# Ledger of designs, part 105: designed miniproteins, single chains, continued (3)

Each design is a single chain, and the fold is of that chain. pLDDT is the mean over its residues in the fold that is shown.

## One batch from the design tools (miniprotein)

Design m11872
Fold by ESMFold2-Fast:
Structure m11872 (fold): chain A 78 residues (1-78)
Amino acid sequence: SALEEKAREYYEKGVEAFEAGDLETALEYFRKAREYAEKAGNKELAAKALYGIGMVYAGLGKLDEAERYFAEGEKLLA
């Protein structure tokens, strides 16, 4: 669906920003990826976006927030 395509595009942009060290931009794109994945009902894309958000928070040294997002992603796939 168009919503799944947007979720994937935002996720890919988030990964590119994360790899470039632009954590603020990566976080924004992963949040948008999550929003569109949830609207599409695609749990796998939503979990990927949540893991992306977790990785950004880990990169920022916010380990408690990172763990929360990793746990949310795991819960979607259980």
Scores: mean pLDDT 90

Design m11873
Fold by ESMFold2-Fast:
Structure m11873 (fold): chain A 67 residues (1-67)
Amino acid sequence: SEEEKEKLEEAAKAELAAAAKTFHGLDLTDIEVLEATKDRVVATGVADGKPVTVTYDFSTQKLTVEP
């Protein structure tokens, strides 16, 4: 359902923000999810006033931050 998809997207945004802070010390804001699969999430956001692209890999639980 659409409600289920919206809840998953909000959960993904919260998880990305938490992972960025915990593993990279980054305050990630204005998160927009570009791709969400069972294997990864790709999103854009703002970190330290700069636009970034973030990739979270569920298999490795690794967050990658790219300018």
Scores: mean pLDDT 77

Design m11874
Fold by ESMFold2-Fast:
Structure m11874 (fold): chain A 66 residues (1-66)
Amino acid sequence: MEEIKKELLKRGVKEEEAELVVIIAKYKEIGKEYIDKFLEGIKSMDEEKKKQIAEEVKRIKEDELK
């Protein structure tokens, strides 16, 4: 998962968006081939919507500390 996040950041994806993709891939067992689809969906969102999703990602990320 760390490798996927690094690749997304290298592609110019914001860290919060990259974390969202990693979480989605983790829960849905999505292969790298499907990450591009999710990435396109995230990139097409407005900045305000992205901020809302980033906050939801932060909540989910707290659960990963268990």
Scores: mean pLDDT 60

Design m11875
Fold by ESMFold2-Fast:
Structure m11875 (fold): chain A 70 residues (1-70)
Amino acid sequence: SAQDRAALLTAWADHFIERFKDAPEDLLEKAKAIRDELKALAADPNVTQEQVDKLTEEFLKVADEAAKWV
């Protein structure tokens, strides 16, 4: 379900944030904001796949930027 996918992506985002905690603060704040939105979607029984996909794309852009600091 879209809820289950949002929950899995939230967990993945948490692992990313924990592992890249030394990245620039502005990138970490963006990653945390997207993670919090994914967590909210995981609690929403009316969440759509499109909502999850959009936040996933936004998170991947932040992750790609943070990869420069690894």
Scores: mean pLDDT 80

Design m11876
Fold by ESMFold2-Fast:
Structure m11876 (fold): chain A 109 residues (1-109)
Amino acid sequence: NAEREAENLVKLAEFYLKQGKYDEAIEYAQRAIELAPDSKVAARAYLVLGEAYLKKGEYDKAIEYFNKAIELDPSLEARAYRLISQAYEKAGKFDEAEKWKKKADELSK
């Protein structure tokens, strides 16, 4: 029941993220995590939080949420590592960005 509600909230968060409505995406993603905190649905919600904060320029917060997504669902590692690399690049930390890009590329071998 809570898992199904969380799944619907994550889909809504993903929809708002695609529309560029980052505050709404954050709100619905947080609600999904509250309903199903230790689930693969929560992992997807953390990925949405990370991407929303990345778009808002809050790079350290974005990286924290991407790491939480990986902890809950390791199948998200390749995508999350690419997004972490992008966050470091936007923060001007090019050496860190390159390290995370290489980690993502290695997962694709």
Scores: mean pLDDT 89

Design m11877
Fold by ESMFold2-Fast:
Structure m11877 (fold): chain A 74 residues (1-74)
Amino acid sequence: MKSKREQITELIAQNVNLVQEMLDAQPDDPQVRQAEQQTREDLTQAARLDQQGDYDGALQIVQQSNQQLLKVQQ
């Protein structure tokens, strides 16, 4: 079963990949640009929480980020 750290790493990779796909498809879309900025901020916050050993906090941030990105795609 996946550890919290594995889930965080996988979700970070998914979020980065989703943003890159959106930018490649629609670089001029203001929602895509906003999603890129928000994802960078969420990634920075999650990294800080992971460094502090707050894996629950880091996981929550990356999960919320993933849900927001999926909404932007639709």
Scores: mean pLDDT 82

Design m11878
Fold by ESMFold2-Fast:
Structure m11878 (fold): chain A 80 residues (1-80)
Amino acid sequence: SRVEELIQQAIDYITKAVKYMAQGKYEEAEKYVEKARELLEEARRIAPPEQLPRLDWLERTVEALEKVLKNRKKELEKEK
């Protein structure tokens, strides 16, 4: 389904963001986190009730990644 396609693409982008973070490429990681958020927002708009718990879990994952990226970028900026 379209919802499953959006969710799978969001998971792929989350995976790419984590990989870039591991490489210290925080700007690239942020772009993929943003893309994942956009896909999850689209999925939520069209999702049946059965998919809402899965979307909630993925949205919390994205929020956690956004927080880590924000904190890491803030730390790096202080070192300049």
Scores: mean pLDDT 84

Design m11879
Fold by ESMFold2-Fast:
Structure m11879 (fold): chain A 64 residues (1-64)
Amino acid sequence: MELLEKIAEEMLEELKKAEDPSKYRTISVEDFKRALERAGLTSDEEIKTAAKVLKNAGIVIVPS
């Protein structure tokens, strides 16, 4: 899914610019995709909201 790859790419670029990247937790885009499928989240809006919640919690989605 192109949206998931875009989100992961953007979050990785932000992580590279962070003062201390080690303060962040990372998950793969594949793990994120599986979590979305189990939760029944399929719309672009739901996916973007879930990614934003993870980012606010200090979790970064990274490309596979």
Scores: mean pLDDT 78

Design m11880
Fold by ESMFold2-Fast:
Structure m11880 (fold): chain A 63 residues (1-63)
Amino acid sequence: LERLLKLALKSLEEKDYETAIKAIEEALKSASGEVRRLLEEALESLKNKDYESAIEALKKALE
């Protein structure tokens, strides 16, 4: 899970939104509770082109 979250975060920083979305979707298969909620928020933010909120949600999921 942590590796997928780090991959998603790095992909967002590199503006590779396709790889970030795929990594988050893969992470959602094993995520539960608060981490799952944060990943769902990150996907919604990406769909709205709110990349800053998506990055913040992923950073919180890594805590």
Scores: mean pLDDT 80

Design m11881
Fold by ESMFold2-Fast:
Structure m11881 (fold): chain A 62 residues (1-62)
Amino acid sequence: DKKYQEALELIDKGLEAEAAGDYETAAEHYQKAADLLYSVDPNSPLGKYAEKKAKEAREKAK
């Protein structure tokens, strides 16, 4: 599933940005991953994970 692989790459980019302290970029990558995963499965557990990570990153970004 190409969308699933793309979402995993976006999560990896989000984690990399988060590790660098770039919470704005991390939130964008996590949100894109969640959107892709939800487009395949609206109840995607990985999609919920990515959405949670996006919200946490946005909170840290202020």
Scores: mean pLDDT 85

Design m11882
Fold by ESMFold2-Fast:
Structure m11882 (fold): chain A 82 residues (1-82)
Amino acid sequence: EELVDRIVEALAPYLTPEELERVRQAGLKAVELFKQGKYEEAIRLLTRELGRVTEGKSHEAQIKAVAAALLFLGEAIDAYLA
């Protein structure tokens, strides 16, 4: 939950409330997939949704989406695999 909140907070300046809710839902689903050992599916789901919500937005928004995906990967490894 806290990991998803951090991702949503990082993207809040760049996305609408509806887009932030989509990211939150994708993040929660990605966490569940990660806990099930479906790491590639989790990463793909999150990166696909981040790409969708930032499509047509500024380069800053796209860079922040990439940073959020990397944050998810790093913290999910520490939280669920360590």
Scores: mean pLDDT 80

Design m11883
Fold by ESMFold2-Fast:
Structure m11883 (fold): chain A 76 residues (1-76)
Amino acid sequence: LTPEQEREIALAFADMVEAIGRIVADKYPELKDEIEKLIDEYRQKVEEAVQRGDVDTALEIIKEAIKKINELVEKA
């Protein structure tokens, strides 16, 4: 993969996390504000990592966002 393709893939994974978060927020409306804040924060961190060429860190941030969304659902 080219570096450009790797960045696009990382951003696509970030888009999937956002989509998952919205599905969870629809199912658990009481978590909506917390999930949206979490998604915005992680989206920003992923974009910053991608901009500096650190795709591995971007993917790790995405994995952490998924884990936190799952933890919120378990507490709901």
Scores: mean pLDDT 79

Design m11884
Fold by ESMFold2-Fast:
Structure m11884 (fold): chain A 65 residues (1-65)
Amino acid sequence: KEAEIKELIKKAEEAEKEKKYFEASVLFNQAARLYEEEKRYADAAELLKRSQELTKKDLEAKGLI
């Protein structure tokens, strides 16, 4: 379960490096949900914050904001 969260974060960071901002934001959201299930709310909040930043980058890349 912790290994699953770590794998999701790794995939999200890889997607971010490839400038796949939407895909990266979705993966960080999924990892955050698993942290919430384990009652690790501070870790979940950090990943949700990163997801929000990536959503903003995706919208900027598409010229929507």
Scores: mean pLDDT 81

Design m11885
Fold by ESMFold2-Fast:
Structure m11885 (fold): chain A 97 residues (1-97)
Amino acid sequence: MREKAIEHLERAVKLFEEALKVARSEGAPQEAIDAIEGALGTARDALKAVREGSPEAYTLLVAAMILASAALNFAPDEARKLIEEAVKHLREAGKLL
């Protein structure tokens, strides 16, 4: 089921990339942009860790969820929906690890 965890992480990364693009285009607060960038970077690191069999994969996934939760406090509505969907995919990936 590692392949399904990778699929969920790939989906989460794409959703964070879109959320960042939307947040920037809508003039979101810098705190929202920083949090989304942090979540995106950490989700990418988690994806790499899962692919490489790193013991850090779960810790990086949890860190990405924490950063995403911070972003939800100040992200614009459309970016918020994308972040919420990304968090669902991170949660599903975590169940498979």
Scores: mean pLDDT 86

Design m11886
Fold by ESMFold2-Fast:
Structure m11886 (fold): chain A 73 residues (1-73)
Amino acid sequence: KQKEAEELLKKGREYAKKGSEALDAGNFDVAIENYKKAIEYYEKAVELDPSNIEAHNNLVAARLLLVGAEIEK
């Protein structure tokens, strides 16, 4: 489960990066979609490994980024 949680965390980071790149380009809908996917992966990572502090921190950060992108649209 630890290794599976790490893979989910990695995918979450990839989507968060795509979201930030879209936000920088002014593509708010694309940013929102990617941040939502990042949140889904981080939630699964936390579910599989509740002790993973990085997953919890990344989940909180992704939720804040999503709110920011939604305000900008």
Scores: mean pLDDT 83

Design m11887
Fold by ESMFold2-Fast:
Structure m11887 (fold): chain A 99 residues (1-99)
Amino acid sequence: SAAEAAARAAAEEQQIAERLAFVDEMRKLIAQGNEEEAYSKMLARAREQIALEKALRQEYAELSETDPERAEAIKAQLDRRRRILARVVALETAKALAG
């Protein structure tokens, strides 16, 4: 339905906004001379995101032959994560080119 499509789009936009807000927070910390705090936070988030991606990929591999329905749901999560990342990169690139 149009309402379900709108809800999915809003949820994806919210995740994009949260990632952009984190990047902006890190830039502010670096600009203020708090580079160590910024790098620590970026490294922690990167480790969490890498661990989650690895876990989802492993779960997909394990389920793809035994539970295709659950494997498809995991693939949808991986595809959504990639779209969010691509959009964040595109928006940050556009911002850099405009400045």
Scores: mean pLDDT 84

Design m11888
Fold by ESMFold2-Fast:
Structure m11888 (fold): chain A 110 residues (1-110)
Amino acid sequence: PLSWEEYLMLGREYLLQGKYDEALEYFEKALKIQPNNWAAWINLGEVYLAQGKYEEAREYYEKALKIQPNNPRALLNLGRVYEAQGKLAEAAAYRAKALALAPNSRNARA
């Protein structure tokens, strides 16, 4: 009865409330409709990151990157996981990759 977009919205509302089990349920419902939804995979990773489950968070962000390899949100979130683990060099590398994707793919040389 709900669209995958509505399930993502509800999952995000529950995540913001710290209701992680409900957030997971709604993100999984979105993925059941749209399995290649990179945003749902990122949101699953964010639930695990919020709980300090860094291994699981990385796994879900890596799934998002398999669907969209140059996703700046997934790269920034991988950087956040490494930073939370004290792996500052790896965190900086992922942030640099994400920042490199922020300017348009065409650098207009004057």
Scores: mean pLDDT 84

Design m11889
Fold by ESMFold2-Fast:
Structure m11889 (fold): chain A 51 residues (1-51)
Amino acid sequence: SKVDEALRLAATEDLTPEEIAKRVGFDSVEELEKALREKYGVTLEELRAGR
C-alpha cells in the first residue's frame, strides 16, 4: 500500500515530508500523516528520528 511505501521511505531515506507524499502519491503531507497515524500510530517525525 501507499502507507507501507511511505513508512519505508521515512525510515530509510532522508526525504522531506513533501517529497515522501509526492513520491507515493498522496495529495498532501496532511493526508500522508493521517494515513500513517491510522495504520501505525506514528508520525513522520517519529519515523525519521527513530529509524
Scores: mean pLDDT 77

Design m11891
Fold by ESMFold2-Fast:
Structure m11891 (fold): chain A 100 residues (1-100)
Amino acid sequence: MDEELLRRAIEEAMRRIFLVSEGKPQEEIDREKERILEIVREAAKNKSPLEAQVFLAAAMAGISGEELRKFRKDASEEARLWIDFFVGENEGEALRRLFA
């Protein structure tokens, strides 16, 4: 898929990190989480080559592995490895495959 989707994911991830660091209202932080999850859903549906990077950006923004796991069934093999790593399932095997 396209680099625009990844760019949007990174921008929204950075925005959420900023909102958390500045102690903004939880409602603003939750709205940003929903924007990130929409981008994740779009990447998974499109089976984007950059899907794994989009999932990584979401995780870095504090989206839980459990929330990302909801997209696992539609995710690429690489994205599933990142989800498994962030959930803490088979983290050693996931790391071996991701960084081999």
Scores: mean pLDDT 72

Design m11892
Fold by ESMFold2-Fast:
Structure m11892 (fold): chain A 93 residues (1-93)
Amino acid sequence: ELEREIVAALIYIAAAVVKSIARQTTDPEERAFLERVAEGLTRAADLVNQGKLDEAIKLLRETAEEARRSGTPLGQEVARIAEILVKKLEEVK
């Protein structure tokens, strides 16, 4: 389904952006956090492509919580994007 493929692509793009920021970060703790978030997003996109939408939604929510717990502006933006993607996946499920 085209809508599912678009959502997966958007999650991959979000993961790539987070990975890019992680590579530019000099703080080891912040870098490790961003790498974990990017990994969670990549796995969620893979699950969407496999048709495992409930698992993808759960992982996106867990990734959003991890990002929000960072207390950083970037973490808040990542959490917001993940929540929008969850809502979209629920609509196409």
Scores: mean pLDDT 81

Design m11893
Fold by ESMFold2-Fast:
Structure m11893 (fold): chain A 73 residues (1-73)
Amino acid sequence: MNKAEEYLLLGKFYFDHGLYKQAIEWYKKAIELDPNYAEAYYNLGLLYRSLGDFEEAEKWFKKAKEIDPNLKY
């Protein structure tokens, strides 16, 4: 409902349609609006994992967990 949440939903939309570059852009915009938005970091990690970039995925999952250790994964 806020702008960061809208950008997260746009990122998920593009990710679900295989448009990974656009998905990354919208997830990063969500993080820029709310740097403590753990779910955005988590979804960026999922995206990089799906691309086989495990090093980048681990980086984003770590940030998500540091922000919200109780986030449901």
Scores: mean pLDDT 84

Design m11894
Fold by ESMFold2-Fast:
Structure m11894 (fold): chain A 72 residues (1-72)
Amino acid sequence: SEKAGKLYEQGLEAMKEEKYERSVDLFEEAIALAPSAELYRNLGRAHQKLGKLEEAIEAFQKAAALEAAARA
């Protein structure tokens, strides 16, 4: 989705600006449109920066599962 790609790029820019709460919102909106391992990895990194360990682990696990499925 073109919209999902734009949201992903905005989320990456928010990460670069250390606006982690905003990056979570942007990555979650992008995931709702077009989930991908890349989006879940970046969501996990954003949660890590916010100290949300359980949410970070869950996001990284979803990223790993999607990557495994894409290689099958």
Scores: mean pLDDT 89

Design m11895
Fold by ESMFold2-Fast:
Structure m11895 (fold): chain A 65 residues (1-65)
Amino acid sequence: SAEEVIERLKEAAERAKELGMDTIAFSLEQLIEALKEMIENDPSKVEEGVKAAEAFLERVERLLE
């Protein structure tokens, strides 16, 4: 789940960069780093982090296609 969301965030960030959406790409990259930090340093927050990232990712994916 967390790993799958990180992969989707990476794919969306690459697509956003291709489209010149630098702010969106930056936000996606920040979410990837935040989730990685949660996994390593605060596992109890991973579920909340994944949920928030999925919500943002869903909106971004709609915007990109």
Scores: mean pLDDT 82

Design m11896
Fold by ESMFold2-Fast:
Structure m11896 (fold): chain A 64 residues (1-64)
Amino acid sequence: DLWAEIERAVAESERFKDNPAAAGAALMLEVVAAILEGRPVQLDETPENRALVEAARKLEERLK
């Protein structure tokens, strides 16, 4: 599928690894996807990561 190939190419783009904002957005997307799919979220216990998980859980609750 061409669309899936494009999404994968964008995710693996070396240009985004040089950009902390893009890295943060990718991490947020991963946490949201894990929660929506019912997969366990494995993140270190930092205040920032905790806030991210909480925001993702609120988003899931709103989407139900």
Scores: mean pLDDT 61

Design m11897
Fold by ESMFold2-Fast:
Structure m11897 (fold): chain A 58 residues (1-58)
Amino acid sequence: SLEELQREAVKIAEEFKKLGQKEKADEYMKRISEAINNGDFDKAKELLEEARKEVEKL
């Protein structure tokens, strides 16, 4: 759902911030929000998966 995508985006951004990666948190939030605003939920999910994998590598 839209709400679920937004919540996951916030969680991922907080995880980046916790790891000292504020600039990555801001970039992913911007891209995910843009995809959601455009109704491109597939792109939003793709970006969430990219962010999750990047966090796991840190």
Scores: mean pLDDT 83

Design m11898
Fold by ESMFold2-Fast:
Structure m11898 (fold): chain A 67 residues (1-67)
Amino acid sequence: MLEEIRRLLEEAGLSEEEIEEILRLIKEGNGDALTRKLVELYLRGKISPEQASEIGRLAREYIEELK
C-alpha cells in the first residue's frame, strides 16, 4: 500500500521532502491533514485531479487498516 502511494507521488514529480511529509501523515492516520495537503498540491499545480483522487483512495484504505 505505502509503496503504491510513494510510486504515485514520485510519478507526480513531488520532491522527496513532500513525499515523506505525505507518507508521515498517512502513517499517523491524519486523514484531515492529508486531504488539506493534497488540495494544496492540486492548487499549486503539482498534482493532477486523477492523481489526488487515487492517492487519497489508497491512503484512506491504509488508514482504515490501522484502526
Scores: mean pLDDT 80

Design m11899
Fold by ESMFold2-Fast:
Structure m11899 (fold): chain A 144 residues (1-144)
Amino acid sequence: SRVREIHRRFGEEYAKVLDLPEDDPRRQAVVGRHYQELLLVFDENQLRAYQLYEEGVELAKEGRLEEAEELYKKAIELDPNFAEAWLNLGKLLAEQGRLEEAEEYYRKAIELDPEFAEAWLNLGELLEEQGRHEEAEEYRAKAR
């Protein structure tokens, strides 16, 4: 998706300035460019969904899984086509052992973006964990 390409470029540029103080103008310029690129491709609801999703990602890294779940759900409510929010909510549910719910969210991420290799891989891994080995192989074979 256009969002994944913007996010990939942000991650690559941000990695070059990660060792700088948060208030360093070079680090602030990378963050500012990322926000400007998002503003060119999103309406108000899509931009708000993305902000909630990014906050949910940081909360999940902190182990604040219930708060991350609520933010991913709000992001999906604002932008139901946000395949990355569906994927990350599926991952978080799988980590909680909510495997049947995680499967539904991975399938929705794949429906929204069939080229989403990570969603195909995670669904294949989840199906393997459920002992559904034949289905797991079919899903892993579709990950490019």
Scores: mean pLDDT 86

Design m11900
Fold by ESMFold2-Fast:
Structure m11900 (fold): chain A 100 residues (1-100)
Amino acid sequence: MVTATITADRTPGPLLTASMARILAENGATEIHITDSSRTAAQAAVEEAEKLGVKASYTVSDGPLVIEAVFEDEESARKGANAAKELLESFGLKVKVEIK
């Protein structure tokens, strides 16, 4: 199992945060934790992940969006994290991805 950590410089709002959770779930994430300054955005992402059968939780905290997603293998983690990064960058966010 590997963890992908995706950090965005600001909250992208509920629609994009939920879309990230969906992308990660569709790429094989088994668990997702969202840290966002917006409770509404974090809750939307958790609801989307749970709808797809993924274990999800959130924390409300000041600062950047941080999504930690757990995958079975590194290939799935890279594919999911890259797709999520591309989505956020297409909307002008600065994104960092770490896989371990």
Scores: mean pLDDT 88

Design m11901
Fold by ESMFold2-Fast:
Structure m11901 (fold): chain A 76 residues (1-76)
Amino acid sequence: MEDEINEALAVIAAYYGNTDAALKLLEKMKNVSEETLIAVGELAVKRGDLEGARKIAEYAESKGFTKAAERIRELL
């Protein structure tokens, strides 16, 4: 339940353009999903926060989600 709440809040924060808040919420999760990382990264790119998107891609790579990191970097 803690991860589900942090995941929902991270997506909401990203949707409203707060990529830094989204990243902090993702960092609190024990088991972050690849799908959530892609969604947050894509939202950052769509809002023009390329630096935020890069940070999300780096975080994804650090957690072993290579596909999510590659997907986000392709949009940069």
Scores: mean pLDDT 80

Design m11902
Fold by ESMFold2-Fast:
Structure m11902 (fold): chain A 84 residues (1-84)
Amino acid sequence: AEAWNNLGAALQSQGKLDEAVEAYKKAIELKPDFAEAWNNLGAALQSQGKLDEAVEAYKKAIELKPDFAEAHSNLAAALEAQGK
């Protein structure tokens, strides 16, 4: 799971957002409770302009890890970007 999450982060840094999303989804498939991968999926989706899907991913990260400060900050930014 961690290797797929790390691959996703590397792909995202290269602007390969579709490939990054697929890598994060693979990390989640292997470990569905991987809060970090859900947060990273949200960030990649947000970079693609998929704000509704990004919000759902961040909410899932927070559900799995309620003290996840980065996911809370990312959710707030995504909601602000939606005009909510």
Scores: mean pLDDT 84

Design m11903
Fold by ESMFold2-Fast:
Structure m11903 (fold): chain A 80 residues (1-80)
Amino acid sequence: SAEAALAEAEAALAKARAAEDPEERFELAKKALEAARKAVREGEGELALKAIGLTIDAIGLILEAALENPELRKELLAKG
């Protein structure tokens, strides 16, 4: 459900923010992004808007982790 996807995105994003290792942060942020995108697709109104906000936050953490680790940058570039 959209509600379950939103909750998963929130939990993954919180873990990503707490992660000090760039690789762990990158994987958790990608999980948060996937869950947030699902919540956007399945949700409406306020839930969809909140999910869009989580999507933006997750992208920010993915980019931050990639700036710290060259191998993560290669992974991002491969998905253009």
Scores: mean pLDDT 83

Design m11904
Fold by ESMFold2-Fast:
Structure m11904 (fold): chain A 60 residues (1-60)
Amino acid sequence: KEEEVEKKVKKLEEEAQKIREQALKDALNSTPEEAAELVFKASEEYQQRTGEATKLRNEL
């Protein structure tokens, strides 16, 4: 069912969003250099999770 794939996509996107939001909050209390590193690490995890979500979405 499309609903099952949609739930998986939503979960992956929500997890990615939380990772990104946390990194941005941490970056606000850091130097520009530290903020860039935090955002970079978060973007790697974000890309991994959204990549899976995109693959599932494209199969719909």
Scores: mean pLDDT 77

Design m11905
Fold by ESMFold2-Fast:
Structure m11905 (fold): chain A 86 residues (1-86)
Amino acid sequence: AEKYFELGQEYERKKDYEKAIEYYEKALELDPNYAEARERLAFVYLELKDYEKAAKEYEAIANDPALRDSLYSKKAKKALEILKKM
């Protein structure tokens, strides 16, 4: 999972968002609870102005029992409230 996450970050830095999405999704296929990969995927969707897909990733973080009461869950819930106003 971490290898694909690192590739996602590399392509995100290059602003190759399609490749970044591909590798973050591969990281999540190996580890569905990879909160950092899901958070980066949501940020990439925001850069692409795909607010619906960004919201889906934040909803997944907010509803993940493994992330309950974590900073990831709190950030995701705040992001969802902002997205509802856009």
Scores: mean pLDDT 79

Design m11906
Fold by ESMFold2-Fast:
Structure m11906 (fold): chain A 107 residues (1-107)
Amino acid sequence: SLALEAGKLANEAGWLAEKAGELAGDLEAQMLGGVAAVAGGVGIVLATKGYDKEAGIVAMYGAKNAIEAGKRALENAKSEEAKELAERAIELGKKALELARKALEEA
C-alpha cells in the first residue's frame, strides 16, 4: 500500500530529524521531528487497518513536519553526523510526501 509505505517513510524521517535536531541543539527541530515520527506511526496503524485515505492524510502531515524539522536541524548542524541525519530526514520526508499524495489520488 502506498499509504503504508508513506507512513513508514514519514516515521523514519521524523526520528532522523529528531536526532539531527538533538545533535544540532535545536529543540524546535527535535520536537517537530518527534511529532513527524508519531504521525508516521499513526499512518502505519491506519493503513494496516485499511484506512488508506486517513493514513495518507496523516503520513502527509508527518512528512511535511519531518522536512521542516530536517531543514531546521541542517541549518544549525555543527557536526557531519547531524548534517547527514538532517539531509536523510529531508530526503525520506520528500519521498513520504510524494507517496502520500499518490495514495490520496488513488483512494
Scores: mean pLDDT 91

Design m11907
Fold by ESMFold2-Fast:
Structure m11907 (fold): chain A 76 residues (1-76)
Amino acid sequence: SEAEKLMEKAAELIDQARRALEQGDYEKALELAQQGIKYAMEAIKLATGELVPRAIGLALAAMGEEVDARIGLGEL
């Protein structure tokens, strides 16, 4: 489904953001996390049934990485 495709893209972006955080590339991590949030939120709009909690989980994960990136940048 379209929701599943958006969720796959969100998951990939979240994983890339995590790797950027591990490398200390906080600016890149922030950009990737924000893209992950966008894809996850679009997936939430299209998701039905069991996909809804999974899409929400991806959005929360991406938001957590955005917070970590902002802390790394000294913005929080």
Scores: mean pLDDT 89

